# Designs tried in a protein design run: designed miniproteins, single chains, continued (5). Part 25

Each design is a single chain, and the fold is of that chain. pLDDT is the mean over its residues in the fold that is shown.

## One batch from the design tools (miniprotein)

Design m16891
Fold by ESMFold2-Fast:
Parts: sequence; structure tokens; C-alpha cells
Structure m16891 (fold): chain A 97 residues (1-97)
Amino acid sequence: ARELAERAEELAERALELAKEGKGEEAAEEAAEAAGEAARAAELAKTEEEKEAAKRAAEAAARAATEAAKAAETAEAAAKAAGAAAGAAGAAFLAEL
């Protein structure tokens, strides 16, 4: 669980860097992967510390998805960023359970 949360935060950071470079589609894809890893971390979390790590990872993925959406120059890139944001919201919800 913790390793998945750490990977999700790394992917979210990479997505933020790609968004700053104007690579909205690539940023959205990395943000979506971060959201997926955060959701898996939340599902596998058994302790309050693991749940808190998964929640932080989900929040990082959500921020990355938001920045990817701002960098999106096509409808396809914007749709991928929206999907990543939805995934991150789901991960955060799971982490609160």
C-alpha cells in the first residue's frame, strides 16, 4: 500500500512537470496512472497511516489532473485529464473508508 502511494505521488509530480512543458496529453496520461495507483493504495490500506498516505497520493493525482486539463489543447487531452480527475476523486473516497 505505501509503495503504491509513493509511486502515485512520483507519477503526479511527473504529470505536473509535463503540464508545465505544455504536454497536456502526456500530463493527463501520467495523472491517470497516478490516480490508478492511488486508488489501489486506498483499497489495500489497512492502517490509518496507510489510508492517510493513499489520501495524500489521491490529492496529488487530482492536482496533476487539474494542471493537465489547463495544458490540454485538444478535446482528447481534456477528456483524458477529466478521466484522471474522476479517478483521483474515487481514490480519495476509498481512502476515507
Scores: mean pLDDT 81

Design m16892
Fold by ESMFold2-Fast:
Structure m16892 (fold): chain A 56 residues (1-56)
Amino acid sequence: SSIEKIREELREELAKFLASTPPPKTREEAIKVTSEQLRLIGDAQDRIIAERRKRR
């Protein structure tokens, strides 16, 4: 389904982000990494909500 594809794309994007992101050395860096992960998750959730609300 479209939702399953979005979830798989999110997993791939998160894996790529974590693989390319250096380990945080400070709390501020860790917060930035976490915030970017949450942004990617949020974008995927918005796409899932839009797909579920696609009614017309």
Scores: mean pLDDT 81

Design m16893
Fold by ESMFold2-Fast:
Structure m16893 (fold): chain A 59 residues (1-59)
Amino acid sequence: EEAILVKQEDNKYVPYTLKIIKEELSDEDIEKLLAIAKKYNSEEAVKALEEMIEKAKKE
């Protein structure tokens, strides 16, 4: 896993943001996040983001 845009900011921000995303994660949210990752980040970043979302949904 490589550093994605959010993770590059600060580790303390990532855990907090993930909590909110997990609470309000919807197909629209997922689509937007993936679209941004694909456009501004590499394919590896997209995969990392997808993995985070999957883990959050699985609980």
Scores: mean pLDDT 55

Design m16894
Fold by ESMFold2-Fast:
Structure m16894 (fold): chain A 85 residues (1-85)
Amino acid sequence: SSLQQAQQLVQQGQQYYQQGDYVTAGRLYRQAGNLVISDRQRASQLYGQSGYYYGLASQTVTGDRRLQLIRQASDSGRLSVQLRR
């Protein structure tokens, strides 16, 4: 169930990435990682991809919004690294 929901979120995230909506793609991948947190390797990979998408989004904006997206990318990146140990 949780794995199936995570796969649906990953599919949606890929669609948003193809549309250039990196913020939504990053959010969906983070939600997918949260659903499969007991599978540390899979969750780590999903959080890593989330951070990458938030990083891409930060390059499309300036000012306070850019800093917010950099923080989201950092948060997802930290979650990814913590699960690889």
Scores: mean pLDDT 90

Design m16895
Fold by ESMFold2-Fast:
Structure m16895 (fold): chain A 71 residues (1-71)
Amino acid sequence: MELELEWTTGRFPRPGEVYARYASNVPEEEREKLRAKLDEMRAQVEASAGTAAVSEIDPEKGAFYTAWKEV
């Protein structure tokens, strides 16, 4: 898995790009559920990306990445 959205301070990737990639690996049934959850997380990412990204994500925290993977 290669991600070109890895930023030093913005570990928070652009939602659209990550969603598209992850959706491709998720089965069609799970894809519908994932979209609903991603819709909520997407709003949070867009809101906190400019504020919390530097403080919470900072380096390769993993917690954020794991949350997306579990969904």
Scores: mean pLDDT 49

Design m16896
Fold by ESMFold2-Fast:
Structure m16896 (fold): chain A 79 residues (1-79)
Amino acid sequence: MAEQQLEAGKKKAEELRKQGKYKESGDMFYGLGLAYESLGKYEEAARMFEKAAEDYEKAGDDEKAREARERAERLREKA
């Protein structure tokens, strides 16, 4: 089921964060955000984009961090 794939993705992204691979974990959380958004799960999508933004900040990618935060804010308005 799609939910099992999303849960596996979240677990993998958290593992990458623990390894300090913030760009890779940020990219993965961003992808999870897009997947949840496509399923109409806007609150879950917003949480994923917030995690992506945190990881992008840790990776020094302030532009992607800002974009992800803005996307999370817009999705919370729909939740």
Scores: mean pLDDT 84

Design m16897
Fold by ESMFold2-Fast:
Structure m16897 (fold): chain A 115 residues (1-115)
Amino acid sequence: MEKKKEMLEFVEKNKGKLLRAILRDEQGRVVLEFTVTSEAAKRLIEAGAVDEVKEPGKGTGTLSRPDVITAEVQRRVRELVAAIGEPAENVLITLDYPSAEEALRVLDRVLEALR
């Protein structure tokens, strides 16, 4: 599809702002959302690690994650942010998985794509 071109154009248009980057598992399920810089969003698009990029509405918004999320999931998210080359001000994670281990698989796959 031509979504990649549209996403890159959107990033260019919204340069200097925080953007919302959305990822999907190859199984066709799940949404992972990151609020990242435009540069970070561009890196994610170039790596093929996101499906959509949009301007965030609130900045923090609603988190869809259990309060008992594992420390490993949190660590992988931080590592992912570092791997894209710029630290994000905030990272929103929406996880739609039966377990943290499944979420880790997706996060690890995205990390591999970026590095």
Scores: mean pLDDT 64

Design m16898
Fold by ESMFold2-Fast:
Structure m16898 (fold): chain A 61 residues (1-61)
Amino acid sequence: SRAEEYLAKARAALEAGDGSEASRYAKAAVVYGLHEGNEELKAEAARIGREAGALDPNAPG
């Protein structure tokens, strides 16, 4: 799914230390997870987004 694709990209970016890219993909994963009704994926994406924001507080979210 699109949510799974964006979650995977967010996770990879976070592992690479790219808070800005991780935040951007995590935000997309949250939106698609909500539309797909996947609460677990939405929660995981939100968690990654928060961690990404801590690495780069100027990231787009």
Scores: mean pLDDT 78

Design m16899
Fold by ESMFold2-Fast:
Structure m16899 (fold): chain A 59 residues (1-59)
Amino acid sequence: SELEERLAALLREEAKDKSEEEVTELVNAALALRAGEDDPELAAKLSPEIRELAEALRR
């Protein structure tokens, strides 16, 4: 879907200037939020744009 493509693109862009550990944390947080995890600490690790796209994809 277009939302999945946008989420992947934003995650890739955010990853450019991050360490390996930071990238892993970012990706895991986005995947957990998309899977329906309602953890505010997890959501706080993501940019608002990534969070909104992950939430839109979970339904």
Scores: mean pLDDT 73

Design m16900
Fold by ESMFold2-Fast:
Structure m16900 (fold): chain A 58 residues (1-58)
Amino acid sequence: GMMEKAEEAADRGGVRASIAAGKALDREALQRASYEGALEAGVPEEEARRAAKLAGDG
């Protein structure tokens, strides 16, 4: 019935959401690493933020 199909869609949506969350965490990790690395290298905060944004945007 319609309810069983909705439950199956919700289960599949949950799996897809978990995969998307994993990809988002990878992006956030890359942005954070770029920002912190730039700051450790003595790059000004504004330039470090720009580098992090570019890393996240691909």
Scores: mean pLDDT 68

Design m16902
Fold by ESMFold2-Fast:
Structure m16902 (fold): chain A 68 residues (1-68)
Amino acid sequence: MVIKLENGLEIEVTKKEGNIYYGELIIPEQKKKLPVKLEKLDEDNYKLTVLDTNSSQIIPKSYLTISS
């Protein structure tokens, strides 16, 4: 399962627990993968957290393409 972000980055989902997606944020240009979690906050908003830095941002659902 892959979640695409509006900025062209992708999350390769490794695990789903309820409203939380765990995975790796793929940065192809840097050949780098970052461990992340994506949490559903409400119908329109998700919270993306980079686990290594504990940095988070709110992402509108419209900026995400969730491929099932």
Scores: mean pLDDT 80

Design m16903
Fold by ESMFold2-Fast:
Structure m16903 (fold): chain A 91 residues (1-91)
Amino acid sequence: SKEEEIKKIIREVILLIASATAYILLAYLEEDPEKKKEYLKKAKELLEEAVKLIDETLEKYPNLPEDVKKLLEALKKTAEEMIKEIKEELE
């Protein structure tokens, strides 16, 4: 069903952000600059995938319940803020 597809997408977005968070934490603990950079790159790729999935979902389903739309928009904002912080660290 459409509802089950949306729930699956939300779960995927949450797992992408959670995985990215784990890589950011691993980068913070890493002493090797090159390995730290690789963890941050992986985190950024996962967050960019989450943003893309959210954007595609909002475009495909313009009439989502307001609470679901707000949740997806909040998750997108969180992912975009994390991407910005990673970009600053990679400079």
Scores: mean pLDDT 90

Design m16905
Fold by ESMFold2-Fast:
Structure m16905 (fold): chain A 90 residues (1-90)
Amino acid sequence: EKLAEEAREIAERYWKEVLGYSEDTARLLGDIVAAYIRVLEKENPEDAEEAVRILKEKGPEQALRFAYEKMSPEQKAEADRLAAEVALRH
């Protein structure tokens, strides 16, 4: 979960400080990014590390696109479900 937590913090800061989103929206979106990275990290830890590097360099949209492209259909379904659960709790 180290990479997922790091991704959450970086993405939340990006949406809040760079794009000017509200704290609630930035936290929600950060938690969503963390869900995708957490799922990817289980089977593809090197791709998860690269997604976090892209997140730091290019922001969350490019990082999420990279992560999603590296995911199997099963990982995509799991991550989408977890992201939906995060959205429902906010």
Scores: mean pLDDT 83

Design m16906
Fold by ESMFold2-Fast:
Formats: structure tokens, sequence, C-alpha cells
Structure m16906 (fold): chain A 88 residues (1-88)
């Protein structure tokens, strides 16, 4: 459900802020799994969160993958564009 997707997204953000990047990745993936809506704001932000968390773990290929997925939803997403350019 959307409510559960938002809850897991918020847990992902909290884990990321605490530098628990592997935990953040699990929560963002769960948020995507629970979100039934294509191209939703939570889906967009979860892809950005996954890119950021994978980047912090030095997992460059995974970070690029998720920034590209975010840009498929919103080609003008500033965080995804800027961070993808730094990695490529």
Amino acid sequence: SRKEAIEYFNKGVEAYEKKKYEEAIEYFKKALELDPEKDSPIRLLSYVGLGLAYEKLGKKEEAIKYYKKALEIDPDNYAAKVNLEKLT
C-alpha cells in the first residue's frame, strides 16, 4: 500500500542519515515493492535514495543504475542528474 511504502521510505531516510547504508537500501527496496503506483513520488525518491546509499558504499554500478531509474521518472531530478554526472 502507499501508506506502507511511505513508512519504509521514511525508515530508509532515517537509516541513511545514521550512515546505516545497507539498512537504508533494504528499506528503500521495500518501499518500491509496496508502492503499487508507477512513477510515484515515493518511487522516484526511493530510486534517488538507493543511488545515494549505493554511492556511499562504493557500489558505483548500482548507484548509476538507480539514478538512471530516477531520471526515467523525472528527467529533471537535480540529485539524480548531478550525482550521475559525477559517476560517469
Scores: mean pLDDT 87

Design m16907
Fold by ESMFold2-Fast:
Structure m16907 (fold): chain A 62 residues (1-62)
Amino acid sequence: MGLRDVIAYLESLPAEKVEELERRFGVSKEEILEELRREIAGESELSPKVAAAAHYLAQQLQ
């Protein structure tokens, strides 16, 4: 499973699920998407909060 799968899943979530995720990890959907896209492009490392949110989303896909 790659970061692109996590991005696609996050983009498919309804607003209520996005709000729960943002509250849980203290980051916006837009911040997560931007950092994940830059990570797969090799431009940056994930911040701890975004890494935690991405890990959680990856677990939901398994």
Scores: mean pLDDT 80

Design m16908
Fold by ESMFold2-Fast:
Structure m16908 (fold): chain A 83 residues (1-83)
Amino acid sequence: MAEEAARYAEEAAEAARAGDEEKAARYAREAARAAVAGATKESVAAATAAAIAAIGAAFAASLGDYESAARSAEAAAEAARRA
């Protein structure tokens, strides 16, 4: 469900702001999975955007770029809510 993807993305953003690389990356990956799993024929574009942003957040967190990770995770949450 899109709401689940948004929640995971929000948790990823919060973890990134706290500097917790492991949690930020983990929640961002779960947000990407939830976005894809909750996608319908009508919402596939928004769900794809949410998944891409969530993957970007996980990657930024793995590099220690918590500012970019938080921004990407917040973008993923917004895209997921629009799905």
Scores: mean pLDDT 74

Design m16909
Fold by ESMFold2-Fast:
Structure m16909 (fold): chain A 57 residues (1-57)
Amino acid sequence: SSAEKSLEAAKKALEEGDGAGAAAGAYEVIRLHEQGKASEEQYEEAKKLLEEGLKKA
C-alpha cells in the first residue's frame, strides 16, 4: 500500500541520516491515515518517525 511504502521510505531515510526525508515520508502516512488509507499501527509508527526526523532535520 502507499502507506506501507511511505513508512519504509521514511525508515530508510532516517537510517541514512536524512531527517527531512524521514519527516516527509512520515507526514504522508499521517495524511493517508486521515483519508482512511493507513492503519492505526502505521499512524502511530509514522508519528514516532516524524518526531525523530524533525530532530535530525
Scores: mean pLDDT 83

Design m16910
Fold by ESMFold2-Fast:
Structure m16910 (fold): chain A 77 residues (1-77)
Amino acid sequence: MDYLVSALLKPGASEKDIEAVIQELENAPGVKSVSVLPAASGKVIIATFDSKENAEAAAERLSKHPAVEKVSVTEQP
């Protein structure tokens, strides 16, 4: 079972902010993949994790980033 972490970036997020969020997710324990998707208000970065604990830890760290508007964790069966 995989866990998705979705980080919605603020509309004014710079390319450096986007890269910082991607780098944090790519360096997170248990990360399997990281993708950047367009959203109506900017960009969403989605990462897949192998465990709930690793996903929640990554989401908590990202929620403190100034360029991140919202973070969510979703279980994928």
Scores: mean pLDDT 80

Design m16911
Fold by ESMFold2-Fast:
Structure m16911 (fold): chain A 58 residues (1-58)
Amino acid sequence: SPLAEFAEAVRAGDYERALEALIKLKGPEHRETAERFVEAVRAGDPSATAKAGRELFG
């Protein structure tokens, strides 16, 4: 559910909702990493997205 919410939010360009979905999925302790991930996705930076994604998801 939260992962699907994230994908839908990104597709809609709603990056605040995308961040909330990631925090709902991973927990508030992951906010900083989730914020970096969402910013990288918004910027269209594949390298930064992959790096933050590895930190957030393993």
Scores: mean pLDDT 84

Design m16912
Fold by ESMFold2-Fast:
Structure m16912 (fold): chain A 65 residues (1-65)
Amino acid sequence: AEKILEEAEKKAEIAAGKYPEMQPLYDKADTLSEALEKLAEEAEKIDKNLGKKLREVLEKVKEAL
């Protein structure tokens, strides 16, 4: 879970940095956002804290898109 969170943050920073060569990564960032949403729901069933943390990462990814 933590590793997925770090990955999402990196993608959000790349998108926010407006790297034109990272266009394929922008597409994957959208897919990653959906995956994180599902993971946040599953994580919330196990740990409410983990789910909340994942949703905060989602906000960063969405803001960067």
Scores: mean pLDDT 66

Design m16913
Fold by ESMFold2-Fast:
Structure m16913 (fold): chain A 64 residues (1-64)
Amino acid sequence: MAREHIEKAREALEKGDYETAYQHAVEALRLAQASGDTEAYDEAVRLLREVYEKTGSLPEVDLS
Protein backbone atom coordinates (compact mmCIF):
# COMPACT_ATOMS: atom_id res chain seq x y z
CA MET A 1 0.00 0.00 0.00
CA ALA A 2 1.13 3.60 -0.52
CA ARG A 3 1.55 4.14 3.24
CA GLU A 4 3.98 1.24 3.56
CA HIS A 5 6.13 2.69 0.76
CA ILE A 6 6.07 6.12 2.45
CA GLU A 7 7.33 4.56 5.69
CA LYS A 8 10.07 2.66 3.86
CA ALA A 9 11.09 5.85 2.06
CA ARG A 10 11.36 7.70 5.39
CA GLU A 11 13.45 4.87 6.86
CA ALA A 12 15.77 4.96 3.83
CA LEU A 13 16.17 8.75 4.20
CA GLU A 14 17.14 8.30 7.86
CA LYS A 15 19.82 5.82 6.73
CA GLY A 16 21.06 8.15 3.96
CA ASP A 17 19.99 5.63 1.30
CA TYR A 18 18.60 8.17 -1.15
CA GLU A 19 18.19 5.76 -4.07
CA THR A 20 15.97 3.43 -2.02
CA ALA A 21 14.08 6.42 -0.60
CA TYR A 22 13.44 7.71 -4.14
CA GLN A 23 12.21 4.32 -5.41
CA HIS A 24 9.76 3.89 -2.52
CA ALA A 25 8.51 7.48 -2.83
CA VAL A 26 7.87 7.02 -6.57
CA GLU A 27 5.98 3.77 -5.90
CA ALA A 28 3.93 5.53 -3.20
CA LEU A 29 3.02 8.27 -5.72
CA ARG A 30 1.82 5.68 -8.25
CA LEU A 31 -0.27 3.82 -5.66
CA ALA A 32 -1.70 7.06 -4.23
CA GLN A 33 -2.71 8.25 -7.72
CA ALA A 34 -4.39 4.90 -8.44
CA SER A 35 -6.37 5.02 -5.15
CA GLY A 36 -7.02 8.79 -5.04
CA ASP A 37 -5.17 9.07 -1.71
CA THR A 38 -4.26 12.77 -1.79
CA GLU A 39 -2.63 12.64 1.67
CA ALA A 40 -0.25 9.84 0.65
CA TYR A 41 0.42 11.62 -2.65
CA ASP A 42 1.38 14.83 -0.83
CA GLU A 43 3.70 12.97 1.55
CA ALA A 44 5.39 11.13 -1.33
CA VAL A 45 5.94 14.43 -3.20
CA ARG A 46 7.51 15.91 -0.05
CA LEU A 47 9.83 12.90 0.27
CA LEU A 48 10.90 13.21 -3.38
CA ARG A 49 11.64 16.90 -2.85
CA GLU A 50 13.76 16.08 0.21
CA VAL A 51 15.75 13.46 -1.74
CA TYR A 52 16.33 16.00 -4.51
CA GLU A 53 17.51 18.66 -2.01
CA LYS A 54 19.89 16.20 -0.31
CA THR A 55 21.46 14.93 -3.56
CA GLY A 56 21.24 18.01 -5.83
CA SER A 57 19.67 15.70 -8.43
CA LEU A 58 17.57 12.55 -8.60
CA PRO A 59 19.49 9.29 -7.93
CA GLU A 60 20.72 7.15 -10.84
CA VAL A 61 17.43 5.91 -12.33
CA ASP A 62 16.27 5.73 -15.94
CA LEU A 63 13.91 8.48 -17.09
CA SER A 64 10.50 7.48 -18.38
Scores: mean pLDDT 76

Design m16914
Fold by ESMFold2-Fast:
Structure m16914 (fold): chain A 74 residues (1-74)
Amino acid sequence: DRVEPLVKALTDKDPEVRQKAADELGELGDPRAVKPLIELLKDENPLVRTNALHALKKIGTEEAKKALEELGFP
């Protein structure tokens, strides 16, 4: 399972690891990533937050769209 290791990597100490994990989860499009990526929108690192936003847009589930809208993203 590719999703579980990547979800764990979203909590890594290294922002580069979190950034890459968010990108890969966006490419996979698995809805299991939606809730972890929503939490990542609050990340300390602006590049990590940007990648989480793009990943949620790529996954494109109703849950992802609603969360982005509620947080003020288009």
Scores: mean pLDDT 84

Design m16915
Fold by ESMFold2-Fast:
Structure m16915 (fold): chain A 69 residues (1-69)
Amino acid sequence: DNLGRLHEETSRRGAEILERARREGRVSRDADGALELHPEDLRELAALGNAYHDAVEKIEKEGKPVGLK
């Protein structure tokens, strides 16, 4: 299914962004234990989220398989 494949791709790419940030020492935790990310990594995650939202909307409205890029 188109939506399931899109969800899997988005989850994988998000995990890759977080793993890269961790390897480069750009992930910390605040006083509440929440993950704190560098602004560049946050922007990349936000862009991924926006691409996912747009692709979901296209699948729902047009029924076509759509990738993130």
Scores: mean pLDDT 74

Design m16916
Fold by ESMFold2-Fast:
Structure m16916 (fold): chain A 97 residues (1-97)
Amino acid sequence: TDKPLIDRINELIEKGEARIALDFYKAILKQNPNSATIWLNIGKAYLALGKYEEAVKYYEKAISLDPNNKQAWKNLAIAYEKLGDKEKASEYRKKAE
């Protein structure tokens, strides 16, 4: 039941409304604190807002809940690339394989 709502909120990120998406996801997270998918999508919202350090924190939490989530590893690599940490970006890209 979460997936259709997640898709609608992610559409807000794609339309440049990442702040609104972030507010929705944080409300969902309060009731679903162990949802790796919600942590991942909050990270995506922060990445879209240019808040790369925050994006890293949320992606790391998503990975701690689901280490096999290749998308979380890919997004963590992108966030580190945006922070200028090429070494960590390369390491985490490899984890996404």
Scores: mean pLDDT 86

Design m16917
Fold by ESMFold2-Fast:
Parts: structure tokens; C-alpha cells; sequence
Structure m16917 (fold): chain A 83 residues (1-83)
């Protein structure tokens, strides 16, 4: 399920396996394109990888799908300051 791939992505992210976490979150989004939390965590992975443009893209998508994601808004502001 989308939740299974999402949870796998979270565990991989925790382990510092960023490329594998990206693939797991991408699979979660493929199965559920409205899973705002998957876009948010994909943004966090790209932020850790130093890909600030992709981090911004995914944080914006997460906020668009779920405007109540305060953490995504805060991280978006933080990443924009690095540009």
C-alpha cells in the first residue's frame, strides 16, 4: 500500500539511506498522489542532500495538498533563506 512505502521511506530516511528513501516515497506518491506527508518527507530528503530547489518544490506540493502542515511551511522558509 501507499502507507507501507511511506513507512519504508521513513525508516530508510532514519538510517541515512537517502537515495533509497527517495525511491520509497516516490512509490508511495505513485500509489497515492494526494499523500501530502510523502511529499513533505521527500522534500526533507532533498534538503539533507543539499538539493534546495527540489526541497522547495516538494514542500510547496505538500502545503498545496495539506495547508495544515506547519512543519512544511517552516522548512520551506528555512530552505529559501539558503538560496
Amino acid sequence: SAEDYYNKGLELFKQGKYEEAVKAFEKAIELDPNLAEAYFNLGKVYYKLGDYEKAIEYFKKAIQLDPSLEEARKLLEEVVRKL
Scores: mean pLDDT 88

Design m16918
Fold by ESMFold2-Fast:
Structure m16918 (fold): chain A 110 residues (1-110)
Amino acid sequence: MDEEIRQALARFYRLALELTPDEVIEALRKFYSELPPEVQEKVKPVLDEFIKRLREAAAAGDRDAYLQALGEFLSKLYQILKSLTPEQREKVLEALRKLIDEMEARLAAR
């Protein structure tokens, strides 16, 4: 489970670098909606902060700020995932796989 989560987050990072900020935000909003309510409560402040920082970095054309926001988001998300029950982690991993599939499909459609 832990290794699969790390691999999924690493794949998300690579895909996020290839997609537009708006595409990443849309994919993450759908991902969030697939999470169990108790996990949504933990993820919401981290996701909201990431979306805000990502939009600010994109508007400024600041790639370093974008990369820092992305790295911090993934670090915080991973910490949340480690705090979850095995059942909750399995549901989040399923949602992460759907997120990756959607992002890969968006990239392939170019």
Scores: mean pLDDT 84

Design m16919
Fold by ESMFold2-Fast:
Structure m16919 (fold): chain A 72 residues (1-72)
Amino acid sequence: SIEELLEKIREILEKAGVPQEEIDKIIELLEKGDFEGAERLLTRLYLEGKISVEQANELGRLMRELKKLQEE
């Protein structure tokens, strides 16, 4: 479900130590279907060393699944 995918994305970001304010912004963008906005923020976190390549890849997979559910 959309709710379960958003929760998994939140859990990955929380475990990575991303501030709650930034997590909430990413989740808000995803709930609105602004995948480009969410991807920009996640790319910034990756470049800042806040998330690993493994975490970035898993987040990308979850976002693609979420996009399919929101567009179908």
Scores: mean pLDDT 85

Design m16920
Fold by ESMFold2-Fast:
Structure m16920 (fold): chain A 94 residues (1-94)
Amino acid sequence: MLEELEKEVAEFLANLPASIAAFKAQVKANQSEELKERARRALAELDPVVERTKEELERLLKEGKISEKEYELLVAAVEEHAAALRELLDYALA
């Protein structure tokens, strides 16, 4: 349901800054070469994963499985999540 999706996205976005801060604290407490290597690999795969996710959402829209409003909401959530992950990965590599 759209209302349920809107609530889930709103909760995700509201909790995102706290989640980022918590992960940054964990990275600061335990910086390892293994973590940095995983972060480099994750960063390299981030853009391909985001593009595949957007393509899948476009396919669902074309098939009538999601509405245009749901598509816009999900794309915005994907882009915001990707930006947060990029921030965390950049922090892990610093």
Scores: mean pLDDT 74

Design m16921
Fold by ESMFold2-Fast:
Structure m16921 (fold): chain A 79 residues (1-79)
Amino acid sequence: MTAAQRAEALARADALIEEALAAGQATVLQAEHARAAVRLERELAALRAAGVELSEEERRARLEEARAEAEARAAAAEA
């Protein structure tokens, strides 16, 4: 997969998340987790393009951070 193909796939993912949320097919929590996953993929792609290689442990830590952030955003939206 090229960088351009990945960017297009992530843009489609953003559109699908918003469509599902607008149609009532996804909860706020599900939408925030999906948004966090897309953001993480963009961040990892940018780091790779900059020549920064993350270890598996570092990638796992970023995934955990993204999940915690998504949970906090969903909770704030419900409050």
Scores: mean pLDDT 78

Design m16922
Fold by ESMFold2-Fast:
Structure m16922 (fold): chain A 64 residues (1-64)
Amino acid sequence: DIEKEADRIAKLARSKGFDDLARFIEQAREEGRLTRESLDEVKHTLAEELGKSVEEIKKEIKKL
């Protein structure tokens, strides 16, 4: 479920202080522009910003 995954990623982004990224995800969700590709890009961005791997980001999402 793309929408459910987006909600969790946005929550993770906000919890880490990335409010702009969370807002970007929320807007894409509202406009129906979410794709698996856009969510993968967001996970990549969070990984880079936090100095973590994409695998670590997936674990953080799972813990939410």
Scores: mean pLDDT 79

Design m16923
Fold by ESMFold2-Fast:
Structure m16923 (fold): chain A 78 residues (1-78)
Amino acid sequence: MEIEKLKEEVERLVAEAGEAVAAGDYAEAARLTAEAREVTKKLLELLKEQGKLSQEEVDAAIARGDGLVAKLEAEAAA
C-alpha cells in the first residue's frame, strides 16, 4: 500500500502543477513539481528496496525530474 499511496500523491501534485501552468502561475507549478520530485524520490527508493529498480534507474529518473523543475523555474523567471 505504501507504493500506491506515494503514486497517488505524485499524481495529485502533478495534476495541481498542470493546473498552475494552465493558469500561467509558473512559480507555483515549479514549487508543486519540486514537491512531486521529493515524493518520487521516496517512491523510487522503495521500488529499489523491493528489487524492482536498480540504483542506476533511480538516478536517471531523479535527473529527469530535476530537468523539469529547472525548466519551469526558468519560465517563472522570464
Scores: mean pLDDT 77

Design m16924
Fold by ESMFold2-Fast:
Structure m16924 (fold): chain A 94 residues (1-94)
Amino acid sequence: SEMDKIVELLEEHKERVVEVMEEHNVPQREIASVTALFDGFIRDVRENKLSREEVIKALESLKKALYEEYKEKDPELAEEIVKEIDRLIEELRK
């Protein structure tokens, strides 16, 4: 189903974002905050509270927030997070 595909993509890319953050030694508290946001998107999609377009909009906002948070502290991390979220958004638009 479309819902199952969106959830699968969110789960896969959540795992990739976590891996990138762990490779850059981001504190577990910060990783937990990002995973909680993805888990919220997954839950809301499963409950039909969030459409594909709303997920894309939420991910664009998350991308900007994470870029601003990390751009000065770890520019390489900021760029890798942006690339991962952009890939997710591209897959969701197909």
Scores: mean pLDDT 90

Design m16925
Fold by ESMFold2-Fast:
Structure m16925 (fold): chain A 106 residues (1-106)
Amino acid sequence: SMKKIEEEIEELMREMGEAGVKRIEEGDYSGSTLAMATFGAPALEKEGRYKETAKIYILTGESLLEQGDPKAVEVFRRALEAAEKAGDEELVKRARELLKKAEEKL
């Protein structure tokens, strides 16, 4: 059933999100770590872990922006939304700055 597949994907997202957060905390900002963290970000958001989610999207967006990938704009919008939900004024300011930069370059 679709619901069972959705539950399996949600559990995988939780595992990948937690693993991605740990790697980022250890200073690993590789593409594989960011892909893992970004895949898990929706599960972190469901848990109210908005500050961690904002940081993941900022790092992922910066990587995409450096590559000239227009997906950076959407990722920075998600970073801004997460930062606002976290109530973290520094992350909000950073996400807004990066979103503006991505919209101007891409």
Scores: mean pLDDT 87

